# Ledger of designs, part 66: designed miniproteins, single chains, continued (3)

Each design is a single chain, and the fold is of that chain. pLDDT is the mean over its residues in the fold that is shown.

## One batch from the design tools (miniprotein)

Design m10420
Fold by ESMFold2-Fast:
Structure m10420 (fold): chain A 92 residues (1-92)
Amino acid sequence: MDEAIEELRKKAEELAAQTPPELAHVIRLAMDGLIDAARRLKEAGKTELAQRVIDLGFEALEKMAKAPSVDEARRIAAEFLGEAQRLVDEAE
């Protein structure tokens, strides 16, 4: 789990470093939220849900990398953060 979180963080930062500042900011905020959700689920013993959130993080990163605009990246970020929050809320 910790290795998967670290890999997600590393790939997010590599993508952010190669994108315009506005898009990089959206990517970093989305990944911070997804990683936080995964860590919270892991600490609660919900390892399968934590892995699901990490998988969502990689999917969100791929979609944001292909986003034609910052507004589209924000839409993608909101969708995936909402799904992660739903999983956290259901686990509590």
Scores: mean pLDDT 83

Design m10421
Fold by ESMFold2-Fast:
Structure m10421 (fold): chain A 63 residues (1-63)
Amino acid sequence: TLDEFVELAKELQELYKKSDEEVQKKIEEGLKRIEDMMLNGASAEELVEALRELKEEAIKEME
């Protein structure tokens, strides 16, 4: 789960670098929400799922 979190975070960072400004803003907003989830005690499983959803959403916006 921690390894999955790190891998998804790296993949999102790479997508961010390749994205236009609109998609970058969406990734930043999604990451802020995930950070708030962490601070409010969300489980590692919930955080991984949220990152996975954000990644899929970013990919769809890029297409």
Scores: mean pLDDT 79

Design m10422
Fold by ESMFold2-Fast:
Structure m10422 (fold): chain A 67 residues (1-67)
Amino acid sequence: ILELIEILKDPKASAKEIAEALNKVPLEYVMYFLGLISDEKLKKDAEEIYKLLSPEKQEVLKEYLKL
């Protein structure tokens, strides 16, 4: 869990690394862990992260971003 938090907070983390970390997070906590990613990072990489997430977690990301 600490390793996942480090990846999500890293401004140099790739969209793939962020998506992989989020895919390891339990579904019930995905909304919370999305809050750990900077708004600038999410705005820039949201589309690429979305494509790499599991279907259930894609729905959480859409809700978080109001897409």
Scores: mean pLDDT 78

Design m10423
Fold by ESMFold2-Fast:
Structure m10423 (fold): chain A 60 residues (1-60)
Amino acid sequence: DPLLNEGKRYAAQGKLEEARELFTKAAEENNSSVAKTALMILDSGLSEEEKIALLSQLPD
């Protein structure tokens, strides 16, 4: 999923708001379960560093 991969790249750069927009598009346009998981990670009470680490481990 190109939107999911782009979102992961922005998240790796600490650009979590841009990553969120791309994951939202992937979830809405492609019904991506992985993108929905990414959104849950972004909405969690975890640190930004922990969120980035978890997002980098998600499959395509």
Scores: mean pLDDT 82

Design m10425
Fold by ESMFold2-Fast:
Structure m10425 (fold): chain A 61 residues (1-61)
Amino acid sequence: SEEDLEKIAENLGLSVEEVRAALRQISQLTGEGREIAVRRLAREAGVPVETVRALVDEVGA
């Protein structure tokens, strides 16, 4: 959701568009690489892994 994107952007000191770009890059990864990237972003942003996973799936659709 937009609210989740804004929260991640605020927590990381990035713009929403920069967060969208990062999520698009992660959406191009498969298997272990995607899981590592999702977990790393969730940890850095201080949000649940499931939130980042849902956003990656949404952006990659």
Scores: mean pLDDT 84

Design m10426
Fold by ESMFold2-Fast:
Structure m10426 (fold): chain A 74 residues (1-74)
Amino acid sequence: MKEIIEKIKELVKQGKIEEALELLKEAKKKFPDDPKPYLAFAEALREVGYDELAEEILKEAKELFPDNKEVLEA
């Protein structure tokens, strides 16, 4: 998990948003009950100024994990 999160952040930082999104999809398949890949992707997107896409990713995470405190507070 941690390795996938770090790779997502690095890809976003490099402007490789499409590759980061594909890695997020892979993480969703391997770890369907873990919101951390979504939260990490959204945070990295905000750091590089992709605020609208970050909001979309967080909305999806909130719909998938409605009872998760970390997701609801993001």
Scores: mean pLDDT 79

Design m10427
Fold by ESMFold2-Fast:
Structure m10427 (fold): chain A 86 residues (1-86)
Amino acid sequence: SIEEKLEELVEEAIERIEEGEDPAEALERFVEKVKEEFGLSDLDAELILGMALIVYGVALLEGESEREAARRALEKAKELALKILE
């Protein structure tokens, strides 16, 4: 399913962050992969990335770790992608 594939992409992004990738760069790669696999428009991809980066920044300001903030941002990106693709 689309949801199962998006969940796989979230876990791949978290694994890359655990291996030392910058969380913002991991979010960009996640959105690029979703665009490649599901055919998101440039506008939808840009909006998803923008919203995910806002969620990431807000989570950091609220005192979450980079890993926790990145997971929250990736889950938001997944949620938005599902709404567009369903």
Scores: mean pLDDT 86

Design m10428
Fold by ESMFold2-Fast:
Structure m10428 (fold): chain A 72 residues (1-72)
Amino acid sequence: SAEFEKLLEKAREIATNVARHGKLLGLSKEESIELAQRAVLLWAKSQDLELTEEQKEKLKEIAREEVEKVYG
């Protein structure tokens, strides 16, 4: 859905920002992945969005991908 696509775009933005700050603070890639995944899910929850387990897994996958891009 268009709403879910906007969610994915926001997840990428959040994950990229978390990764950039994590890298600057000396966090490992895995620590930044965990933080980015948590941040994305907390943001979605704050929007009163009812997500399926599949949608939550997709958001976590997108967060991991964006963190991996920042860390190399």
Scores: mean pLDDT 87

Design m10429
Fold by ESMFold2-Fast:
Structure m10429 (fold): chain A 85 residues (1-85)
Amino acid sequence: MLPAGEVRVSLTPEGRATASVELRDPVTGALVSGRGEGDRERARGVGEGDESPTAAELARRLGELAAGHAATAAGAARLESESRT
């Protein structure tokens, strides 16, 4: 059974991103939730830093990274393993 849930991402004008994730664990049926935060410097550490990045592009990428991080922090590693298998 696949997890059913939603990912919600919020960005602040300062370039911070917060992400919240709610997934239902297909193994136990329990709801798992996670929350993550990111900023520009952390986003650069994950990919590659460039000079003069566009603020909008950086904010979008940061939101995606924060959502992924929140899912991992919620213990979604088991769900990912089950989904692959």
Scores: mean pLDDT 50

Design m10430
Fold by ESMFold2-Fast:
Structure m10430 (fold): chain A 80 residues (1-80)
Amino acid sequence: MSKEEILEEFLETAKKSIEELVKKLEEEKASKEEFKEKLEELKEIIIDSLKKVSEAYKVPKEELEKAIKEIEEEVEKALK
């Protein structure tokens, strides 16, 4: 598996995790405050994991920054 494939697979998994959390919070009728708190927590976990994966596979800094931005955009979209 290439560095690009690892990063792409991680991003797909991360985006699915965000979508599943959003669905769960909507089913539980969570408040906007709970939504923001839970999504920010997940974002931090994903970004930390992404940094670790990128370090292990020697992913270029620009690709890591792009991936982090994609995760931030998905969370922002989920928060409306």
Scores: mean pLDDT 80

Design m10431
Fold by ESMFold2-Fast:
Structure m10431 (fold): chain A 64 residues (1-64)
Amino acid sequence: KEEARKFLEKAIEYAKQGNIDEAVSYAAKAARLAGATPGEINRLAKAVMDGNLEEAKKIFDEIL
């Protein structure tokens, strides 16, 4: 869904700025909008926290 992708884009932008709290918040919102399970939300949040943005994108694509 387009809205979920936009929230993930914001999460990546905040992560690049070093604003990890906002990055994780937007990543969790993106996953919830995409219909993710709690486990998938946690996996995405962890990838963002770890700065592994390629893994975060892969996880998000698997949720869609």
Scores: mean pLDDT 81

Design m10432
Fold by ESMFold2-Fast:
Structure m10432 (fold): chain A 62 residues (1-62)
Amino acid sequence: SRLEKAIELAKQAGENAAKAGVPKEYADSMAKLLEQRALDEGFSPEEAKKIGEAFKEAYLKA
């Protein structure tokens, strides 16, 4: 689905941010921007939160 693809891309972005040494504070800001872009793209608030959470979880696990 469109949501599943967005979540996978968010996870990859989170892993890449961690690998690049992006500080936690900037990663949190990136997740918020990703949520806002998801809303602008027509995702629901619930779906946008899942996309942002996927980014943050991947960042922390890397």
Scores: mean pLDDT 85

Design m10433
Fold by ESMFold2-Fast:
Structure m10433 (fold): chain A 60 residues (1-60)
Amino acid sequence: AVTYEVLYDVTLPSDPPVLVKKGDIVTIHPDGTVTTADGTRVKLDRATVLLLKKYALKPV
């Protein structure tokens, strides 16, 4: 799993949708799940994870 800092407020398109805030620390797991700062674990599709890693997250 890799930890990332959120660069700007973004709504994760999970079901239900989850809002993450700028400065939050999130963890992306190899299975495509994301753990948010409050400990919620959500499943995102692979393309969404790649877009978040490119535009909305920086590794820490």
Scores: mean pLDDT 80

Design m10434
Fold by ESMFold2-Fast:
Structure m10434 (fold): chain A 53 residues (1-53)
Amino acid sequence: SNYAKEKLKRIEELEKGIEEARKLFSDDPETQAAIDEARKLVEKEKEAIKKNL
């Protein structure tokens, strides 16, 4: 329980960082593509944690 909560907290922090980076680099297509891939990986990990709770 505590481990899963800590993991979700870190994912929430990563999600906020990804959104901030997206705003900062909105006009950089290469960086935007990398940010989008990071967002997909974070969302996949979040769903995996939720399914295994």
Scores: mean pLDDT 80

Design m10435
Fold by ESMFold2-Fast:
Order: C-alpha cells, then sequence, then structure tokens
Structure m10435 (fold): chain A 55 residues (1-55)
C-alpha cells in the first residue's frame, strides 16, 4: 500500500498517520508493503514513528 503525502501534509500529521498504522499491529505492517511519498521531512517523520512503534 502506497501512502502519498501531499505538500500540505505536515511532518506532524504524517507521524500521526504512521502511529495509527502501528496501532493496527506488526502483522498488518508486514502484510502491507507501506511506501510513503512526500518531502524528505514528511517521510522521515512517518518512518521514525513506525520504527518507534515496532521497537
Amino acid sequence: MTIVLDASTSPETARAAARGLVEAGPDYLAENRLEFRGTPDQVAAAEAAIAEGLA
């Protein structure tokens, strides 16, 4: 599943969205190949939130 972050999506909003996906569980994340597209800051914020949730 590809999640596209538009130019109006803040890094904070991207992080909140990623947190919701982590709450769905590690199995959901493993089954669904997640790609974030946006600015480097938006992608980094989303990836950091997922890494924190899986740790």
Scores: mean pLDDT 62

Design m10436
Fold by ESMFold2-Fast:
Structure m10436 (fold): chain A 104 residues (1-104)
Amino acid sequence: PKYVALALVKFDRPVTPEELADAAIKALEDLGYKIIKKTDRQVIGEAPDGSRITVTGLPNGELLVTVSAEDPERAEKLAREVAEKIADYLGRKIVEMKIRVFER
């Protein structure tokens, strides 16, 4: 993919990596993504358009969403949608979300 979006998400309360992974699976499936890999702290899904998404639970309770896509607007939109849906499943408020998009 030509573009990568990184979304770093902070919640109002810390969340364990395991809780984040469980919420990520649910969020990705609800949004129509296919889960292609899962570990205790990381989930990888593929969107219907072929864009891949990696969700990583960080040790400090933050969330990192990495999206690869052929266009930057789609990458940013997917990263935001996934992060917001994960927050919804966790019952947490997003207090900060920093999204960066760059060309590989």
Scores: mean pLDDT 82

Design m10437
Fold by ESMFold2-Fast:
Structure m10437 (fold): chain A 61 residues (1-61)
Amino acid sequence: SLEEIAREISRRTGLSVNEGRAAAVLVAEGFSREQVVALLTSNGVSEERARAAVELAEELL
């Protein structure tokens, strides 16, 4: 489920569950890796953690 993916992203990257959910939802909706990374970084997430979150969302979906 998206909730389990959000929790796993949070656990593995140190992002909040809400940030992990945002990554999972945007990837599921078909946004590009670059678009999702840009959104997360504009909201204060480091580029390194944003990329890790998107990679995990792509892997787990």
Scores: mean pLDDT 86

Design m10438
Fold by ESMFold2-Fast:
Structure m10438 (fold): chain A 62 residues (1-62)
Amino acid sequence: EVEKALEKLKKILEEIRKDPSKAPELLPEIQELLSKLPEELREKVVDELLAILRDPSAPITL
C-alpha cells in the first residue's frame, strides 16, 4: 500500500535526519519501500533523502 510505504519512509528519513550515520543500515529497507511507490513518488523520496544527507535541517514533505 503506497500510503503505508510513504509513512514508513517518512519515519526512516526522520531517523536519518537525527543520525545520518544510520543511513547505510537503513538503505535496504528504503529500497524495498521505494519499490512499492510509483516513479514520481520514488524520485521525491530520493531527492528528500539526498537533501537531508547534505543538510539535516532540510524539510521532509512526504
Scores: mean pLDDT 81

Design m10439
Fold by ESMFold2-Fast:
Formats: C-alpha cells, structure tokens, sequence
Structure m10439 (fold): chain A 61 residues (1-61)
C-alpha cells in the first residue's frame, strides 16, 4: 500500500488528536519524505507545521 503524503499528514493529525504522538511522528516523517521526493513545498510545509504543533503538545504533556 502506497499512501500519499497528504493521506499521511491526515493520519498524523488524527494520531495527535488521539494523543498518540509516536504514531503521529511516524506518519509525519513518511509524509515529509514523500513531499520532498515530489518537490511539493506546500505539503512539506504542512507536514512541518503539524510536526511543530505535535512538539508543543508533547512538551505540555
């Protein structure tokens, strides 16, 4: 199964909302890698923003 970077970002957001930061991190890493391969700056930026939000929530927990 070859999920798209967009799908992986969505799954990462769902994992963050569920408090599963380890799973969210895995999805974000894979999403960023795919976005870089496709030279999709918009998706890469979105993945970075979601990762930053995750870090803020993790530090608060």
Amino acid sequence: MEPSAEELIEKAREAIEAGDFATAFEYLVKAAELAQKENNEELLKEAQEVFDEMLRRTEAA
Scores: mean pLDDT 79

Design m10440
Fold by ESMFold2-Fast:
Structure m10440 (fold): chain A 58 residues (1-58)
Amino acid sequence: SSAELAAKAEELKAQALKAIEEGNFEEAQRLAVRMVSEYGAVELAEEVGRRIREKLAE
């Protein structure tokens, strides 16, 4: 279902945000690619990309 796909995309986002907090930007970017390719979650992937850029600008 659409709700199930959205929940899985949000789970990948949560994993990506954890990777960013751990300094693992390669893993965060890999998860962002999976959000788009597996679930079409472009906006969630763009949010992950923004969080990576913000963290690097600190």
Scores: mean pLDDT 85

Design m10441
Fold by ESMFold2-Fast:
Structure m10441 (fold): chain A 120 residues (1-120)
Amino acid sequence: SISLTASGGGTFKEGSSVTLSAKMTGPLKNVLSVAWFRQKPGEPLELVGEITVGGLVDYAPEVAGRATISYDAEKGTLTLDLKDLKVEDTAVYYPQVVYIGEDGKGRTSWGEGVEVTVVA
């Protein structure tokens, strides 16, 4: 019952920055965590950054110091700022939310991926 719509993908120069945004709709008061994942060509899906409702923030080592994840619960906006882009940041990026469903159980929703291509 929570949906995510992501934007901000495209083609970027190495050394530049990108902002990815996801608009969330649904019962946002039930959110437990929000995250950005990515899948690089030929590699498994990996976590980029996560915020829990308790305020804990975690980043993948590959993006630590370059990535900033932000969540505005009132506006339902999840963002990822990634600076100093590397060719290796080329991936499809996916927003995710974990929440409590109407049955009182944990649920996970994924947004459609946005493609980020970094060129030298």
Scores: mean pLDDT 89

Design m10442
Fold by ESMFold2-Fast:
Structure m10442 (fold): chain A 83 residues (1-83)
Amino acid sequence: MEKEELEKKIEELEKKAEELEKKKHELSQQAADAYTAAANAAGTESAEKAAELRAEAEKLLAQAKEAAEEAKKLKEEAEKLKK
């Protein structure tokens, strides 16, 4: 692979990793909002509704962790290409 093509691929991988880290942050904020909604629902809705909102928050946190792991993998791939 040409050096310029390698540099371009490295930049693309790093940009994608950066976007995934941004997505992780956004998902973490959504999870916090869902936890707040679950707390509010516990006062005004059934316990089952509150449990569903908490499960949604947990799912969002799991997605955030997955995005962080994928971002790390892409950064490691970019570093391998740099040599």
Scores: mean pLDDT 76

Design m10443
Fold by ESMFold2-Fast:
Structure m10443 (fold): chain A 65 residues (1-65)
Amino acid sequence: DAERILEEARRAAAVSDLPEEEKRRLLLEVEVHAGLAEIARGLGDEELAEKQLELARRALEELKA
C-alpha cells in the first residue's frame, strides 16, 4: 500500500542520521514512486503499480540504511 510506505518513510526519516538534503531527496523519491503507483492502479495497470511500489520501497530502504 502506497500510503503505508509513505508513513513508514516519514518515520524512518525522523530517526535517520542522514544529512537533511539526502533525507529530503529520498522522501521525494518515495513520494513520486508511491504517487505513480496510485495513478497506475487507478488506470487498472496493477503490474506498473507494483513496479512503482518496488521503487518506492528501494528508496525507503536507502532511507533506513
Scores: mean pLDDT 84

Design m10444
Fold by ESMFold2-Fast:
Structure m10444 (fold): chain A 80 residues (1-80)
Amino acid sequence: MGPLSERELRVEAIRLAVASMLAVAKGQGDEEAARLAEEALEAIEAEDYARAAELLERLYELTGDPIARRAAELARELAE
């Protein structure tokens, strides 16, 4: 397996964080949080990091989860 670049490690960190938040939201029946997390994962797969950052900021506003805020910051950095 090849080594991940710093950029690829950031993408993977965001993906894992969002996937974790999605699993929690689904387990708790939080339909709005699950929708935002699913849309953020779709944006990440499309390499639309600006959209991913916006969705993760909305997820943070909804849930107060500091992981969502950190993921949004990393996604915004990738969008530059």
Scores: mean pLDDT 83

Design m10445
Fold by ESMFold2-Fast:
Structure m10445 (fold): chain A 73 residues (1-73)
Amino acid sequence: MEEVVERLEEILERLEELLESDLSPEEKMKRAQELVGEIQELLREHGVTPETEELLRRIEEVLQKLLEKIRAE
């Protein structure tokens, strides 16, 4: 359980770094899709708990900001 939370926190941090990066919109989208794939795999294997639900909500907020930034570029 702790391992899943740590992995989701790592993914959240990577998404925040991606949002602040100067990479092309295409590269940002590609990396975001890879991270979403990792999240889906973790959820498939371990399911959702109250702790992971809170982290997922934060991840969704960062993903939405990233997609809006990509569309604005």
Scores: mean pLDDT 79

Design m10446
Fold by ESMFold2-Fast:
Structure m10446 (fold): chain A 75 residues (1-75)
Amino acid sequence: MIEKAKEYLEKAKETGPGEGLKYARQAHLYASDALLAGNKEAVPILEEATKLYAEKNKDLIDGSHAGARAIAAAL
């Protein structure tokens, strides 16, 4: 379980925002399952996956907002 969490975390780091968000979600899920099973080594992986998920999601949102602002600035 924890090995899959690490694998998906690495894939999330290497992948663009959309697909990276999906991999970060998978890493979070596997890390949460490992932690619930008593594997405390999952804690730092869960924290990294949560942070990465937030970063990928923010990149998608910021990209959308930047596009809207560019259109507004162009009049």
Scores: mean pLDDT 73

Design m10447
Fold by ESMFold2-Fast:
Structure m10447 (fold): chain A 69 residues (1-69)
Amino acid sequence: MSKKELILKLIGLELRKIGLEIDIELLKRKIERGEIDKEEGEEKIAELEKEIKEIEEEIKKLEKEIEEL
C-alpha cells in the first residue's frame, strides 16, 4: 500500500471517529432533556465509545505504517 493510500485511510478513520463523537454528544443532550431513558442512552453511548476505541486502534496502526515509509 502506498503512503498516499495510508493517509487517505487515516483521514477516513478520523472522519468516522468525529461522526461517532457527534452522535455521543447528541445522545447526552437527549438524556439531559429526558427524551431518552438514561440507562438506555448510556448503553448506546458505551457502544459508540467501543466503536471509537476500535477506530483509534486502527488509526494507531496506520500512523505507525506511515512513519515506516
Scores: mean pLDDT 85

Design m10448
Fold by ESMFold2-Fast:
Structure m10448 (fold): chain A 70 residues (1-70)
Amino acid sequence: SMEEEKLRLEVELGVLEIKLAVTIHFSEDPEEVEKARKLAERLEELRKWFEETGDVEKARKELEKLKKEL
């Protein structure tokens, strides 16, 4: 159902937010930290857009693109 897909997307967004936060605060590699900061900013923009629009299909596509850049 669309409700299940929305919940899965919300969970995946939250997990990735936590993963990036851990990298930013605990990684000893400055390059890895800067990459994670840029991805976290893009993820926050995606989250806000998704909260405003509820467009699960477009949000999923953007999240998959972002995950490929990890």
Scores: mean pLDDT 86

Design m10449
Fold by ESMFold2-Fast:
Structure m10449 (fold): chain A 58 residues (1-58)
Amino acid sequence: SFSELMAEINKVPGVKSAIPDGDSIRVFVDGDTPDEVKEEIRKIAEERGFKVFFRTMG
């Protein structure tokens, strides 16, 4: 479900916040968050049919 997806994304280290944005999710991450971690977040969301857009915090 969408609630489960949001919970999974928010469990990822470096995720500050995640906000629904139409058919996508806007994810706010630490500036030092590795690309491999961002790729894992993208995979989780894509498996459920959502796009992800990252915003760096700090």
Scores: mean pLDDT 79

Design m10450
Fold by ESMFold2-Fast:
Structure m10450 (fold): chain A 56 residues (1-56)
Amino acid sequence: GAEKALEALRNAESAAAAGAAAHELFQLGYMTREAAVAAVGSPTAEAAKAAALAGV
């Protein structure tokens, strides 16, 4: 479950893709709410990945 979502996060090429993967990790219980919210609200893929990966 979470391993595929984490790979999707690492391989995301857009802010939307990274945010969606972060949201899935949060729903599965592997990411903090704060990191997922920051990732979803990020304007770039790089910013979204950095915010999300800080919370796993």
Scores: mean pLDDT 81

Design m10451
Fold by ESMFold2-Fast:
Structure m10451 (fold): chain A 91 residues (1-91)
Amino acid sequence: AAGTLEPEAAEYKSGEDITLKVTGLPAGPVTVHLRAAGSPEAAPIDATLGADGTVVLPQNGLAAGTYVVSVEDAAGRRTNEASFTVLAAPP
């Protein structure tokens, strides 16, 4: 992979911001490829890689489960895949 991706945390609650740490890619527009673990289908999300090396997905609306994520820049350079878990919101 051209860059390295690591989620800031292993677990997030539904409705929390997901912060992704990216190294080896330039700051600017990126596409986040997000899929449920065990699913071949990735949903592309337009995002911005900050000059600090972070991508933030605000107030995640994801169902509880394990997800696999990778980031691709405008030149088609892609990170490794990384995983995180989303926990159900408390009642």
Scores: mean pLDDT 78

Design m10452
Fold by ESMFold2-Fast:
Structure m10452 (fold): chain A 58 residues (1-58)
Amino acid sequence: DKAREEAKELARLGLSGEASRDSVITAVAIYLMDKYGLSPEEARALAEEAVREVEAEQ
């Protein structure tokens, strides 16, 4: 669950800038792959969920 918390924090930071939604998802997914060793499919799914949850919180 720490990966999920960090993904959400990165999504909040990325979405607060001028980056596109796809760029934020990609950046978060790469971070999760590098730090937690997630597969590309797992990392992208978690990144998409994190972005979706952050958008719903706004």
Scores: mean pLDDT 80

Design m10453
Fold by ESMFold2-Fast:
Structure m10453 (fold): chain A 68 residues (1-68)
Amino acid sequence: SQEELYKEAMELIEKAREAAEKGDYKTAGKLLREADKIAQQLSEEQRKEILEEIRKLENEGVLRVIRS
């Protein structure tokens, strides 16, 4: 279901944050790519929510290092 996919994407984002905080940017990048692929299969509203969570990580500086 889309609800299950949404929860999976959220869990991947949380794991990516933890990996990046430990300095494991390679694992964090892989987890974010998986979350992105799941988000593409979600409804527009759920996709926006996933993208907002990714933006929160960017504001914390975590994702900006990974995307560089």
Scores: mean pLDDT 75

Design m10454
Fold by ESMFold2-Fast:
Formats: sequence, C-alpha cells, structure tokens
Structure m10454 (fold): chain A 75 residues (1-75)
Amino acid sequence: VSDELVEELAEIFVSHGIGERPAKVLARAFLERYLAGRPIILPSSVQALADQLGVPVSNLKKAIKDAKKYADKKL
C-alpha cells in the first residue's frame, strides 16, 4: 500500500470534517478494501461509523465518494 496515496486520501476525509488521525486510519482501510475489490463500507454500517466519528452521515458518504473518484483516477 502506497503511503503517499494514503496521505492524499486522508486529506479528502479531513476536507469533509473527519479528524486527522481517524482520516488516516480510514484512508488506509479504504485503500486496502478498494485494492481487494471489497465494499468500502456496508450501507447498514455507514450511520454507525458517522456517529462514532462525530460527523453527519452525508459528510462521510461524500468523503467516500470523493476518495473513490480519486482512487479510480490514480489506479
């Protein structure tokens, strides 16, 4: 997994209101799931994760969408 790509993905999550450390953790998990061809987050789990992060679910969904577009462009 590319540390440079993880940092760039983490910036996308931070831009949507997610804290810097959780953003890096999410970026790494996102990239690992993306490369494995797995769903990034199950729809039933997105609300619980948003609540845990302290952000609106709409912010988390937008962050995931933007991260996926970025990964699709780079990979």
Scores: mean pLDDT 76

Design m10455
Fold by ESMFold2-Fast:
Structure m10455 (fold): chain A 84 residues (1-84)
Amino acid sequence: SEEERLKKLEELLEAIKNQDFDTVISILRELGRDDYAAQLEEERKALEEAKKNNDPVSYMAHQLRLVGLLLEIEREAKKEIEKL
């Protein structure tokens, strides 16, 4: 239903605000956005690998990509809410 989808989109925006990435990924998968969920998981994995390898340049690059992805997801969620 549109009401259930609206609730999930609002929960997604709250999770992004709280930087609760596990909840963000979970809600994205519930919304059928496996593409975004996979990209976030990839960037989080890359950040852990960069940290383990003491690679600050790689860490910064993946951190910027993670922030960019979250901003894109937030924009799309807000646009969808406006159309509901």
Scores: mean pLDDT 89

Design m10456
Fold by ESMFold2-Fast:
Structure m10456 (fold): chain A 76 residues (1-76)
Amino acid sequence: MSREEVLEEVDTVFKAMRIGVEAAEEVEKETGKKVSVKIMFRAMGAALRALEAGASEEEAYRVALEAVREGLEAEE
Protein backbone atom coordinates (compact mmCIF):
# COMPACT_ATOMS: atom_id res chain seq x y z
CA MET A 1 0.00 0.00 0.00
CA SER A 2 1.65 3.23 -1.16
CA ARG A 3 1.54 6.53 0.75
CA GLU A 4 -0.38 8.09 -2.16
CA GLU A 5 -3.01 5.31 -2.10
CA VAL A 6 -3.45 5.77 1.67
CA LEU A 7 -3.80 9.57 1.33
CA GLU A 8 -6.36 9.21 -1.50
CA GLU A 9 -8.40 6.73 0.60
CA VAL A 10 -8.24 9.00 3.69
CA ASP A 11 -9.30 12.04 1.59
CA THR A 12 -12.25 10.05 0.18
CA VAL A 13 -13.34 9.05 3.71
CA PHE A 14 -13.20 12.69 4.89
CA LYS A 15 -15.21 13.82 1.83
CA ALA A 16 -17.83 11.12 2.57
CA MET A 17 -18.04 12.22 6.23
CA ARG A 18 -18.50 15.88 5.23
CA ILE A 19 -21.13 14.98 2.58
CA GLY A 20 -23.02 12.80 5.08
CA VAL A 21 -23.10 15.63 7.67
CA GLU A 22 -24.18 18.22 5.04
CA ALA A 23 -26.93 15.89 3.78
CA ALA A 24 -28.19 15.28 7.34
CA GLU A 25 -28.21 19.05 8.08
CA GLU A 26 -30.10 19.78 4.83
CA VAL A 27 -32.79 17.15 5.62
CA GLU A 28 -33.08 18.49 9.21
CA LYS A 29 -33.64 21.99 7.75
CA GLU A 30 -36.10 20.61 5.14
CA THR A 31 -38.16 18.43 7.55
CA GLY A 32 -37.60 20.05 10.97
CA LYS A 33 -36.80 16.53 12.28
CA LYS A 34 -33.56 15.67 14.13
CA VAL A 35 -31.40 13.18 12.21
CA SER A 36 -29.96 10.46 14.48
CA VAL A 37 -26.24 9.60 14.52
CA LYS A 38 -27.13 6.17 13.03
CA ILE A 39 -28.85 7.79 10.02
CA MET A 40 -25.92 10.22 9.62
CA PHE A 41 -23.43 7.30 9.53
CA ARG A 42 -25.68 5.56 6.97
CA ALA A 43 -25.50 8.70 4.79
CA MET A 44 -21.69 8.81 5.18
CA GLY A 45 -21.51 5.15 4.09
CA ALA A 46 -23.70 5.82 1.04
CA ALA A 47 -21.52 8.80 0.05
CA LEU A 48 -18.33 6.74 0.54
CA ARG A 49 -19.61 3.90 -1.70
CA ALA A 50 -20.60 6.42 -4.40
CA LEU A 51 -17.19 8.18 -4.30
CA GLU A 52 -15.34 4.82 -4.38
CA ALA A 53 -17.40 3.92 -7.48
CA GLY A 54 -16.11 7.11 -9.18
CA ALA A 55 -19.18 9.28 -8.64
CA SER A 56 -18.87 13.08 -8.35
CA GLU A 57 -19.25 14.85 -4.98
CA GLU A 58 -22.63 16.17 -6.23
CA GLU A 59 -23.82 12.62 -7.01
CA ALA A 60 -22.50 11.34 -3.65
CA TYR A 61 -24.39 14.18 -1.92
CA ARG A 62 -27.63 13.21 -3.72
CA VAL A 63 -27.18 9.55 -2.65
CA ALA A 64 -26.49 10.71 0.95
CA LEU A 65 -29.69 12.86 0.95
CA GLU A 66 -31.74 9.82 -0.14
CA ALA A 67 -30.10 7.68 2.59
CA VAL A 68 -31.07 10.28 5.25
CA ARG A 69 -34.66 10.49 3.95
CA GLU A 70 -35.00 6.67 3.90
CA GLY A 71 -33.51 6.45 7.41
CA LEU A 72 -36.04 8.95 8.79
CA GLU A 73 -38.93 7.02 7.17
CA ALA A 74 -37.65 3.77 8.78
CA GLU A 75 -37.54 5.44 12.26
CA GLU A 76 -41.35 6.10 12.20
Scores: mean pLDDT 79

Design m10457
Fold by ESMFold2-Fast:
Structure m10457 (fold): chain A 96 residues (1-96)
Amino acid sequence: SKNKEAIKALSPEEKAQVEKMLKDLIEAEPDFAGAWNNLGNVLKDQNRLSEAEEAYKKAIELKPDFAEAWNNLGNVLKDQNRLSEAEEAYKKALEL
């Protein structure tokens, strides 16, 4: 997504501010799948892979047809060398 490219361009301080804003949004609207997906993107960019995986899984739990979150889960699983699990997540994204 465009948000992924924008996040990568941010300084570490700006990434921390975006993470805080997303966490505040999630506290106010915990069922907003998009906020969980965006939190996963910020966490993944900081190489916080287990936390990113949890955030993407929460986005999928809230919105099972969220193709972007399934694709993002595949990417974070691949970064962890969990290739079979990554393939399953990518296949799910493609069938949506």
Scores: mean pLDDT 87

